# Designs tried in a protein design run: designed miniproteins, single chains, continued (4). Part 26

Each design is a single chain, and the fold is of that chain. pLDDT is the mean over its residues in the fold that is shown.

## One batch from the design tools (miniprotein)

Design m12938
Fold by ESMFold2-Fast:
Structure m12938 (fold): chain A 100 residues (1-100)
Amino acid sequence: DLLFEGEVLVGLGGIMLGVGKITGDGALAGLGGLIAGLGGLLAGLASGSPLALLAGLLGLAFGALGLAAGLAGNNAGGLAGGTLGLIFGNLGVELGRRAA
């Protein structure tokens, strides 16, 4: 079930973001947001909801930008991008659940 798999990915991304925040590791935080965004995208694809799909894509984009910023040594940018990635990834899952 891609919706359940999307929920698991958002949970894993949230854990990675949390560890990144505690350790100041913006790259880990950004990667967490990217994984959460992928979870939202999977939920959007599973549900057929265009809104859930767009939310997941935004989560993926913000997470990717956060990961890139963190890898470049911008830990604050990684934390911000990772946080936005988690927010939009989780929104994708919530909208996907409503559409399913």
Scores: mean pLDDT 87

Design m12939
Fold by ESMFold2-Fast:
Structure m12939 (fold): chain A 74 residues (1-74)
Amino acid sequence: EREKALKEIEELLEKAEEAVRRGDYESAVEYASRAARLAAKAYKEGLLSEEEFDEIAARVEELIARAREVKEAQ
């Protein structure tokens, strides 16, 4: 179901963002990657529009980039 998929994606993205704030690179990448996989599956099933999928993909890439910067700063 669309609403369940969107909620799970948002929860994973929120956890990834919290992990970035804590400097937890490994958890940030794991949560962001899980969100990306779920978004790709939901898009293939027709539960997400192309615009929604692109927005989620952009957020995932941004979170992974920020996580890498945090890791290098340590």
Scores: mean pLDDT 83

Design m12940
Fold by ESMFold2-Fast:
Structure m12940 (fold): chain A 108 residues (1-108)
Amino acid sequence: MEEILKEAKEFIEWLNKVAKKAREAGYDEQAERFEKLAEFIKKDPTSEEAINYIKVLKLQREIFKLAEEGKISFSQAVAISTALLRIAKEEGVDKAIEKANEYIKELL
């Protein structure tokens, strides 16, 4: 339980940092999506839903690292990450994880 709470706190902080950068870059709607997800995880960090979203966020963090390494643009990372959140909402978290792994492999 303590490890789950620590991981949730880490990703809440990461989401808020990414949201701030997205907002500074002019991606206000995308920033709001990251902020809303952070609040969702904060409300019930030990739920299976929150734990499953964190699995997607781990892969999104890898995509943003590719942008930091110059392999893709920050705007491309934002676009991919918001698409993954949409897939998670519409098709479920497992489908979003599958698609995230596909994008990461194609971007390497």
Scores: mean pLDDT 83

Design m12941
Fold by ESMFold2-Fast:
Structure m12941 (fold): chain A 91 residues (1-91)
Amino acid sequence: MVAKLSEEKIEEYQALLKEAIARITALGDAAIAAETDPAKQQQIRLLMVGAQMRAMAVTVEAELNGESLETLRARLEAIVADFEARVAEIL
């Protein structure tokens, strides 16, 4: 059952996803630019792609399952935080 109200939520979910991806990309690009070791740069690129894919997956799941915007925001924040922590361990 997909309600008319879900159309408005889809736009809000996509806005949250766009913000999360933008933050992951900005953090990843900054870390790559600061790092001179090609192996570490590759690790950061792989982590960035993985984080972006996870963000997309949880957003799609939220849309399909009708999850709250608060729940999606918390999941996206956790993905960004995990990415930041893993990048910090590499640098």
Scores: mean pLDDT 82

Design m12942
Fold by ESMFold2-Fast:
Structure m12942 (fold): chain A 57 residues (1-57)
Amino acid sequence: AKSAEEARAAGEAAMALEGRGALAAGQFLKHDAESGKYSAEGAKLALEYAERAIEKG
């Protein structure tokens, strides 16, 4: 499972994008978090970043 640090890196990359790019990256990050791809800590962080990226897009 991916770590919280990997979730943060993916989240920050998603937040660096604009418009549709941020939305798409956030949606993929949310899917990965909900699909058990991350550790419990990583999934929580990934979901927080995903929500922000989706809101930004």
Scores: mean pLDDT 81

Design m12943
Fold by ESMFold2-Fast:
Structure m12943 (fold): chain A 60 residues (1-60)
Amino acid sequence: GLSATELLVYQRDRELLEEIKRLREEGYSYEEIAKILQEKYGTPFDAEKVKKMLETYYRA
């Protein structure tokens, strides 16, 4: 199975995607979402990364 670190990264990525979807449904901009994620997860985000992440998963 996955190591504890690998599992944590995978779960974080899933949580990020779900958070992005929820915030977009609530009417937040990609810039606002990036700021929220940066504050919540302590990782620097920009609007372009947020947008690309959502587009990558939605078009699969």
Scores: mean pLDDT 70

Design m12944
Fold by ESMFold2-Fast:
Structure m12944 (fold): chain A 61 residues (1-61)
Amino acid sequence: SKEELIAEAEKLEREAVRYIIQGNYDKAADLLTKAADLYEQAGYTDIAERVRKSAEEVKKK
C-alpha cells in the first residue's frame, strides 16, 4: 500500500540521518536515494525530488 511505502521511506530517512552523524555520507546518500524511490512509487513526486536532491548534497560531502 502507499502507507507501507511511506513508512519504509521514513525509516530509511531516519537511518540516513544516523549515518550522516557518523560521517558515512556514501551510505546516507544511498539510503536517501532508496527513500526517494519509495516516495516516487507511492506517487509523491515532489517529496521524492526533494529527498533525491538531499542525497546528492550529502554525496558531495
Scores: mean pLDDT 87

Design m12945
Fold by ESMFold2-Fast:
Structure m12945 (fold): chain A 75 residues (1-75)
Amino acid sequence: SLVDEAIEKVREALAQRPLSPRARRYFDELIEKLKKAKSLDEALYIVTEFLLKHRDDPEVREVAEIALRIVEELK
């Protein structure tokens, strides 16, 4: 599915980044939420909500912004 393609691209984009253990845990949480999405529109909503929830954390925000760009590019 397009959602599975989005998840794989997000995983690949972040695989080589030197993320802190904390940012890595939030990334894993985001991926688990994305696996439950039924469409790219739902995936976009999930990423946007995650970004807003963690807006005060620059490391988590960077992870969410990368995921948001990838999901938007697949629409």
Scores: mean pLDDT 81

Design m12946
Fold by ESMFold2-Fast:
Structure m12946 (fold): chain A 64 residues (1-64)
Amino acid sequence: GKKEELEKKLKEIEERIKEELKNKKSSDKTGEELYNLFKKNPEITVDDIQKLLAKLVEEAEKEE
């Protein structure tokens, strides 16, 4: 349902964040993307966003 649509959006943001983390840590861009996603999609909880960020940071640092 709606969750699948939100998950797709999160994956798109995930890819963007991964690229930013690789080249240059940019909290401003990350925060802005998350804020926009959260504001437009209130169904996404802060916990979901924080878990996504933690996973992305771990994966980006681990793989490089």
Scores: mean pLDDT 64

Design m12947
Fold by ESMFold2-Fast:
Structure m12947 (fold): chain A 60 residues (1-60)
Amino acid sequence: SHTFTFEFDSAERARAVAAEIRELYPDAEVTVDGRTLTVVTDSDVESAIGLALRVIGLSL
């Protein structure tokens, strides 16, 4: 399993990114706590990196 944690400038942004990640990666466990987003996935390293890059892209 891989765990990624991201901090956003607003809780609204964190929720929007969480919704997008849930849509794109339905097998990932996505948790939002205020401005903090935690994603747990059992994907391989390449898939996990892809997920992290997607979250970063959505934050830009």
Scores: mean pLDDT 81

Design m12948
Fold by ESMFold2-Fast:
Structure m12948 (fold): chain A 60 residues (1-60)
Amino acid sequence: GPFAELLRLIGETLSLIGEKVDIELQMKEGVISKEEAEQKIKELDEEIAELLKKMAELYG
C-alpha cells in the first residue's frame, strides 16, 4: 500500500545518504579522486531528488 511504499522510499533515501558519507570518507582517505567523488555524489543527489519527488506524489 502507499504507506509501505513511503517507508521503502525513506529507506532508499537513507541508504543513498549513507553512500554519500562513504564516498566522502573514501575521498578523504585518498581511495578515490576528488573528481570521482564529485561525480558519484552528483549521481546520488539526483537519485535522492527523484525519491523526494516520488514521496511528494504519494501525499498528493
Scores: mean pLDDT 86

Design m12949
Fold by ESMFold2-Fast:
Structure m12949 (fold): chain A 59 residues (1-59)
Amino acid sequence: SALEKAEEAIREAERAKEEGDEERARQYLLQAENSAKQLFSEGRVEEALEVGRRIAEVR
């Protein structure tokens, strides 16, 4: 699901950032943003906003 993809992308972005790989972190955050947009389009607004908040925390 879009939520599962967003959660996985956020975990991978966190790991990449911890490893100092800013480029990989950025790519995973973009994937999470795309999943959040999909959730928003599906009317899953609360989940989309939570994903967006978590993306901001990793940046």
Scores: mean pLDDT 85

Design m12950
Fold by ESMFold2-Fast:
Structure m12950 (fold): chain A 118 residues (1-118)
Amino acid sequence: SLKDKLHEAIERLRELAERVQELARKMAGINPKAAGYLAEAVTELRRAADLLEKAINSTEEQRKKLFNEAIDELRRAVESLEKAVEIAKKYNPELGEEIQRVLDEARRVLEELEKAAK
């Protein structure tokens, strides 16, 4: 069901936020600017998850608005992760590849949510 897919998306976004937070800690000692973009992505991923959770518990009209706000926050998270990847790959290629993997997963969640919105 749509509700089951949204619950899965919430869990995936919260897991991604925890992974990005750990990557931010590792990057802080290497490049503070990349760590800053990762910290922004953590906040944006958590906001997207919280908005999806509110959408599940809301009326149909409020659900659409909250769902679109969640997609916008997830798009912001993807942009923050893209900026972090560009910097991280130059300073630590191994961490850059780890950030790329979480970026690719965030993009998959975004694509799934955008398809559900149609």
Scores: mean pLDDT 90

Design m12951
Fold by ESMFold2-Fast:
Structure m12951 (fold): chain A 74 residues (1-74)
Amino acid sequence: LREGAEKVARAVAEAAERFGAEAVRAILDREIAEAARIDPEIAELLRQAAEAALAGDLETATEHLAQAAALELA
């Protein structure tokens, strides 16, 4: 879980460097809004993870992603 979450956080940060944080945030916001239709609690964790990754805080992003994944598996 943590290893997968870490890779996702890094991929988001790299996409922001390549395409711009604003463009990546817009895509993530749309995906998170769709997730919120299914589970708003998981969607909120994904939103916090996206904000952390876009800010370069990969540790916080990884923690929130791992927590969201754990809730999906529960």
Scores: mean pLDDT 78

Design m12952
Fold by ESMFold2-Fast:
Structure m12952 (fold): chain A 62 residues (1-62)
Amino acid sequence: DEEVLALGERLRQAVEEARQAKSNGDTETANRYKEEAKRIARELERASGVDVTPTLEYLDSI
């Protein structure tokens, strides 16, 4: 499903942006991307039925 693949790529980008912002000490930007990644992960779960719990737990650890 093209929509599921697109959501997965957007999720990967948001997670990478959050990690990069955290590494740069930009806590506000990191938190914004973490929330965006969580939103996309929930959309991916809704669209595909994939268990996104590990992804949400990982985001909380950043």
Scores: mean pLDDT 83

Design m12953
Fold by ESMFold2-Fast:
Structure m12953 (fold): chain A 67 residues (1-67)
Amino acid sequence: GPIDQEEIDEAMARIQIAVLRLMAERSEDEEVKRRLLEAVREAERLLEAGKPEEAIAVLQRAIREVE
């Protein structure tokens, strides 16, 4: 059957979490690292609550704020 959009959103959120964790690990700015890790934690909480779209929004906001 067609791919479920919720499954796509969950997979995208998990990929973005991995990217933000890598960005945090490689950041030398402690404030940037803290903000990225806070976004990861909130996104993981939202995924556990079955809210992948909200998780993606939190992660995307964090990326925009550290650009």
Scores: mean pLDDT 83

Design m12954
Fold by ESMFold2-Fast:
Structure m12954 (fold): chain A 73 residues (1-73)
Amino acid sequence: NIDRILELLREMAERLGMPEEQIEAGVAKLREALEKLSKEEQEELLKRVEEDYANLDAALAQKPAAEAENLAR
């Protein structure tokens, strides 16, 4: 699911302290690229992103990002 991949990538970018404007621009560009992928490629990418998200979450547990302070989420 393209939406799920973009959701996880957005959350990772937020945890890294990336500004929302840059995140949304990146998400729009990535969405176009993801729409060109086959269903199987999308499923494989989703698994990779979920793994990267879990690894990033573990790494960031020792140094939390702060950009979420400007928004409720």
Scores: mean pLDDT 70

Design m12955
Fold by ESMFold2-Fast:
Structure m12955 (fold): chain A 80 residues (1-80)
Amino acid sequence: SMERAEQLAQQLVEMALNGMTPEQLVDLLRAEGMSPELREDFRLALDLLGVDAAEVLPRIEAGDLAAAQRVLDAARRAGA
């Protein structure tokens, strides 16, 4: 839902500002075992942060640290 996506976006901002690394973001997404509902909420959260979720989410799930860094950079900009 949009409310859950807004909460996830806020959590990503807070985690990025608290120094979350790209490796930690990759590990978080892989460990959680994304349900379709959680995946959709996360996609919407990335869209709210100005990131192309359809491009970056599969790459992060594959362990692409550069894609994870792009998400963290966007989250830090949103929290600045």
Scores: mean pLDDT 81

Design m12956
Fold by ESMFold2-Fast:
Structure m12956 (fold): chain A 68 residues (1-68)
Amino acid sequence: SSEQQEVIDKAQRMLESAKKIAAEYPEAAKILEELATKALELAQQGNVKEAQELLDRAEREGVRAVTA
């Protein structure tokens, strides 16, 4: 579905962002990588709602890790 693809795309973009910030913010990058990887797996399986909840969590925890 369109919604499933949007969540997959968001998870993939978050994984790419984690790679880009890993040198400057290693702990934030790890949080984004772990949660976005799990969200991608869930979205691929059709668990769109659970995947979205994990992406929301990754965003909150990742931002908190870099903003101090």
Scores: mean pLDDT 84

Design m12957
Fold by ESMFold2-Fast:
Structure m12957 (fold): chain A 67 residues (1-67)
Amino acid sequence: KKEEYIKKAREALSNGDYETAIKYFEEALKIEETPEVYFLLGAAYYRLGDREKAIEYFQKAIELRKK
């Protein structure tokens, strides 16, 4: 299930559908919190223009990498 959500989210990102990408990445996070998904969620928010949210998720990705 997680890989299916990530695949759908990446497809949405490639199409510029950042809101849909965010929804699918959030579903992936509910299954497993990984640095990769936090990083991609940050990228989606950055593209959507929400730079504060993007920075928060990038920081979470870095923090998880330390664990």
Scores: mean pLDDT 81

Design m12958
Fold by ESMFold2-Fast:
Structure m12958 (fold): chain A 63 residues (1-63)
Amino acid sequence: SSALEAGKTMIRQKVSERLLEHFLKEQGFSDEEAKRLAREIAELVEQGKIEEAIELLEKFFEE
């Protein structure tokens, strides 16, 4: 989906946790879900685990 592709691009560009959280809320996720997922993705990105961060985003969008 276009939203998933945008999210993957944000991860690869290492955008801030805050911007990712805002993006997820725009996709219809709850405040708690968006904050938790953005934090987990940001932590993986900080560790250089870009592919794991992308996989986490993909799994979340499959719900």
Scores: mean pLDDT 84

Design m12959
Fold by ESMFold2-Fast:
Structure m12959 (fold): chain A 94 residues (1-94)
Amino acid sequence: VSAPYANGVLAGIKGGMKPPDSMLLKAIEELVKAGEQAFKQGDYFLAIDYYNYAIGLASMLNDVDVKNRLVSEITGKKNDAVDAYKKAGLVPKK
């Protein structure tokens, strides 16, 4: 699964763009959807990666209430993906 809109927003941010909350929210939605699809396909590492990008974008939101809600929700999804990744034996126990 790809996230072309979110990839464009991330590239813009790296180039010094400060996107409005409306653009960040659309990118976050696309990344979360991509992460959920990766999780369903058993690609837990890719799911974790998408959720990390979504959390990063959510942390840039000017609306503190929306930011805190989305960071919490997406962190929960990321933790589920991390647990699935560990159960799949894809990372050696340290």
Scores: mean pLDDT 80

Design m12960
Fold by ESMFold2-Fast:
Structure m12960 (fold): chain A 64 residues (1-64)
Amino acid sequence: MDEILERIKEGLVKAGVSPEDAERFVEEARRLNASIEVVDKAATLLVLGASVDEAIAYLREHAP
């Protein structure tokens, strides 16, 4: 899990997401124990221009 979240964080920053927003997103994903599929979908929303708050809301709605 942690290795995948670190890779997602790096990918988000490379795609233009601020390091602060990328860090906040992956920290929330880890806290919620979100599945890889849910994290990947939420990260895609961020890359497509959604706010970090919208991506985090997606994580919360789909948390186990």
Scores: mean pLDDT 81

Design m12961
Fold by ESMFold2-Fast:
Structure m12961 (fold): chain A 90 residues (1-90)
Amino acid sequence: SHTEELAREALELLREAVKLMGEKLDPTTYTALALRVIGAEFELELREPDEELLRRALELAKEALRLLEEGRIEEAVELLEEAIELLEKS
């Protein structure tokens, strides 16, 4: 259950970050990130995720949100892509 809770928290923060960027990103980049988050959510429903990778993804998602609040969109996108990759590998 703890691992499931971590996965849901990470996915929630990633969805929030992608949504906040929606007005600032081009449609292609926005769609690519949104689809990857949806794909990661689907995969996490089908297998037991790695808690360490989920924890790292959560921390990267939090940092990405901080960068978005500071207007550092390019850096936030790079961290979001890394966080999504960690969820996909978990």
Scores: mean pLDDT 77

Design m12962
Fold by ESMFold2-Fast:
Structure m12962 (fold): chain A 67 residues (1-67)
Amino acid sequence: DYDKKIAEYEKLIEEDPENAEAWLNLGEALFEAGRYEEAVSYYLKALRLDPENERARANLGKAVRAL
């Protein structure tokens, strides 16, 4: 359930807004739900916190291509 995953990661972000991995995982859950514009936004947030995150960069490219 994508909604359950999204809610779980949103809770992690509320506890630690600087957790780049939680933002990345939220973006992935949104991508899996077909919400590509939102996924792009959250991948960009993850990259702002961790600019060298290869997983976030790769996933951002996929999400942009899906638009």
Scores: mean pLDDT 82

Design m12963
Fold by ESMFold2-Fast:
Structure m12963 (fold): chain A 90 residues (1-90)
Amino acid sequence: SSETERLKRLAERLKEEAERLLEEAEKALEEGRLEEARKKLLEAEILLGLLRILLGLAKLLGLEEAAEYIEKLIEELEKRLEELKKRLEE
């Protein structure tokens, strides 16, 4: 449906922005800019939260294809975010 396609596009945009923030956080970590890295990770966490809200909406509306797609994007972002957060604690 057009609704499925719209939710998938919104989720893709949020993922792309979150990935950009995570890439910026990784670069900041490599350069010793710990405060900047923390801010970028927090911003990425907020976008991940928005993706989870979209997942909930897709499930509520019975849009199974959109829900499966969004869940996959969330899993990819969570793995990268977790890795970078661990590097910050070291």
Scores: mean pLDDT 89

Design m12964
Fold by ESMFold2-Fast:
Structure m12964 (fold): chain A 57 residues (1-57)
Amino acid sequence: KEKELKEKIKELEEEKKRTEEELRRAEKENAPVEKIVGLELRIIGLEIDIELLKEKL
């Protein structure tokens, strides 16, 4: 249902925003490369999921 898809997209967008903030903090704190790469991959995964759900609208 469209409403459920929109709510799910919003949840994923919020999670992506939080992950981007975490990545920014990690970069400022000179976190290990493994952590930075992990956050970047998570953001890419969230972007893919968001786009797939948007296509179903």
Scores: mean pLDDT 83

Design m12965
Fold by ESMFold2-Fast:
Structure m12965 (fold): chain A 55 residues (1-55)
Amino acid sequence: SLLEEARRLVLEEASLTMEMLLKRLKGELTEEEREELLRRIAELAARFEALAAEI
């Protein structure tokens, strides 16, 4: 369902954002990992916006 897909996208984005924050606080976040995580977060956000347009 659209609701289940929306929930999954929100939870995945939150999880990736938290992972990036925790790695940043530990000083373990590389530039390459930062760029990859931001790319994945942007991709999830775009998918959520596309889903919202169907409502």
Scores: mean pLDDT 82

Design m12966
Fold by ESMFold2-Fast:
Structure m12966 (fold): chain A 58 residues (1-58)
Amino acid sequence: MELDKEEVKELIRKEAKFSYSDEALEKLAEQVIELGDKDGDGKVSEEDLRKFIEAALS
């Protein structure tokens, strides 16, 4: 499943071990897309996002 920036932000909000401000979630979502967007469409796979959350936020 492909996720855009808003969907990434919402998934991080739900899955994150810590609560983040909307500004922090925005920046995290931008970083996830920057690192995981392989095809330049501004989206990432759910698998790539979950790996990021596991590595950075768990």
Scores: mean pLDDT 72

Design m12967
Fold by ESMFold2-Fast:
Structure m12967 (fold): chain A 70 residues (1-70)
Amino acid sequence: SREEAIAEAVAAIEVAGLEFLLKYRPDVSKEELEREIKAARETIERLRQLNPDSPIVKKAEKLLEEIEKK
């Protein structure tokens, strides 16, 4: 569906952005990092409700777990 496709595309962009910040931008402010994490979580939760088997959901959950372990 269009809704699912849009959610998947947005989730992919959010995950890629978060990965970039974690790997290349350790200088980013705590507030900015928290904002990006919140945006990623909200987007992934929406995609999970539409398509829980999406590889993007699994990739994002793994990434968020890595952040929480710190």
Scores: mean pLDDT 79

Design m12968
Fold by ESMFold2-Fast:
Structure m12968 (fold): chain A 58 residues (1-58)
Amino acid sequence: IEKLEEEIKKDPKNAEAWAKLGMLYASEGDLEKAKEYLQKALELDPKNEEAKKGLELI
């Protein structure tokens, strides 16, 4: 989580990092944060398959 948060601070447009962070929050049961982060990933890259899949699963 901390490594991905630093990645996002260095490059806030890195949709892949947002998607991975969202999936990590989903695995921890924080579905609200998971949705927020996965939505940001899709806003940055609408073709991000990981973010689309993550939102379908939660």
Scores: mean pLDDT 78

Design m12969
Fold by ESMFold2-Fast:
Structure m12969 (fold): chain A 98 residues (1-98)
Amino acid sequence: RRERVDALMDELRKTATPEQQAAIDRVRAALDRLGELAKETDSPEARELYEQAVDAVIGALEGARRSTPEEQLALLDGALQVVDSAIDKIEELRKKRE
């Protein structure tokens, strides 16, 4: 799944505006942070949140490939919000444990 995200991001970057490239880079950085948090938390719930976020990002990137530049930015912003929400949920899960 992560390999699919990376492949889609690389494909989209080839035709992306600077604003879209920045949005792709933000989503990638957020996913990396989410992956590290899920790994550090080492719980089924954290893993599920990471997998759901990865699937949402794949859907947004595939949608972006077939969309206008304006729609692409909105889809990337939506994907970032999903990843940020998952990070917040894992941090809440960690607070309950610690």
Scores: mean pLDDT 78

Design m12970
Fold by ESMFold2-Fast:
Structure m12970 (fold): chain A 64 residues (1-64)
Amino acid sequence: TALAVAEIEDPEELLARAEELEAQGADPDQVLALRTLAALLSLPKNPAREELIAELRALLAELE
């Protein structure tokens, strides 16, 4: 991939990548993490949301 999935900021792009990875038989936990990140990015900003986003991006970077 031209970009690591953990670096994608667009929720629609994250969902598209999650669907692509799921179709390729990727780890279900990785796919779920991408879908969760996309959902969090669609929510209003607050401190708990920002911390969860940071944790999920770190997890996705480790998995890639």
Scores: mean pLDDT 73

Design m12971
Fold by ESMFold2-Fast:
Structure m12971 (fold): chain A 101 residues (1-101)
Amino acid sequence: DLEEEFKRIEKSLERMLESGEITEEEKEKILKKLKELIEKYDLTPDQLHFAYIIILDGVKFNEMEEAEEIIDLIVNSKPDDQEANEKISEYFKKVLEKLNS
């Protein structure tokens, strides 16, 4: 359920704000971008989850241009597009490494 995934993301962002991992401004930017994607595209819960992690990185490290390019691949590529899936996976791994640093 896309709405349930979005609610989990909202709760995760509230926890990060309370712990000082993000600012209120960063939280608002992330939520705004996610809402725009949900309104523009028919996302799966998995696509929303991947977009969330990528947007979180883009906002925290001021890499939104790169984040938006990968999000465009996630939402516009066919599920069996191997080249797109490889680029998405490589970017996602780099994002997770930065967020855990």
Scores: mean pLDDT 80

Design m12972
Fold by ESMFold2-Fast:
Structure m12972 (fold): chain A 65 residues (1-65)
Amino acid sequence: SKKEALALAVKAGEKVAKAIEEGLSEKDIEELRKLLAEMAAATQAGDVEKTRKLAEEIEKLIEEA
């Protein structure tokens, strides 16, 4: 459902905001910005599965940054 996809996107966005505040590099921020845009599109379409996979990819990039 769109509501479920939105909840996943909000949680991922909060993690990105915290990571940026804690000092991510400009390169990592640019990569995350691209993934966030794709996740926003998936969320708008109500694609829970794609939103979840993109949220997982975002989390991996934050951990490896």
Scores: mean pLDDT 81

Design m12973
Fold by ESMFold2-Fast:
Structure m12973 (fold): chain A 75 residues (1-75)
Amino acid sequence: SAIEKARELFEEAVKAAEAGDWATALRLAAEALRLLAEHAEEVVEAEGLEVSPEELAERARAQAEALDAKAKELE
């Protein structure tokens, strides 16, 4: 599922951060957030969230863009 793929990306991001590669960690986290945004309806239903899929997708995309910008600053 998209949720499982996002979880794997977050786990890879944590491993990159533990290795000191913060630029890669932030990029992987951003990719995971974009994946969750694309499947926001599935995420809202699976987790029983009280937010709309549209609101979740907007927030996740905004956070992903911020993480990508931060990763570029670290390169």
Scores: mean pLDDT 83

Design m12974
Fold by ESMFold2-Fast:
Structure m12974 (fold): chain A 94 residues (1-94)
Amino acid sequence: MKEAEEYLKKGEEYIENYKKTGNEKDLEKALEYFEKALELARELKDKKLEAKALLGIGKVYYLQKDEEAATFYFNLALSLDPSLKEEIEKFLKE
């Protein structure tokens, strides 16, 4: 649990760095951390943690302008945790 949440935190940190620098390598690092969080969440059978990792992956694809992949991952995250809808809507309004 703590390790997966640390990976989610690292992923979000790289997204924040990308917003400041525009460095595409930050998005690659964000994706790596969210994928690690997803793997751990699935091993732990933690659906809320899995949903947060999928949301992070969706955010990365959205910033890469892959809206089809972003929508796919956002819908998958919402299917596991509908409470994430507000966070997705807030992110998309930025």
Scores: mean pLDDT 87

Design m12975
Fold by ESMFold2-Fast:
Structure m12975 (fold): chain A 82 residues (1-82)
Amino acid sequence: SDEERRRRLEEMKREAEELIEEAEKNPSIPQHLLERARRIKEEVEELLRRGEIPSREELMRLEMELGSVRLALSTWLLVEKK
């Protein structure tokens, strides 16, 4: 439903904010990863501000992009801890 997709957008915004906060704690994080996370947050915020419900395909794209950044940050942090 539209409400479920809006709720997911709000969750994605929160997840992107959390990723940005984690990345900002470590100055050694590659800048391009932080920029990718910020871009995703901005896209989600724009959709929410406009009250726009994205298509299923667009929502999946955003989820894939968010997941990709999260995976990249997690693997980078794992290498640092080893």
Scores: mean pLDDT 81

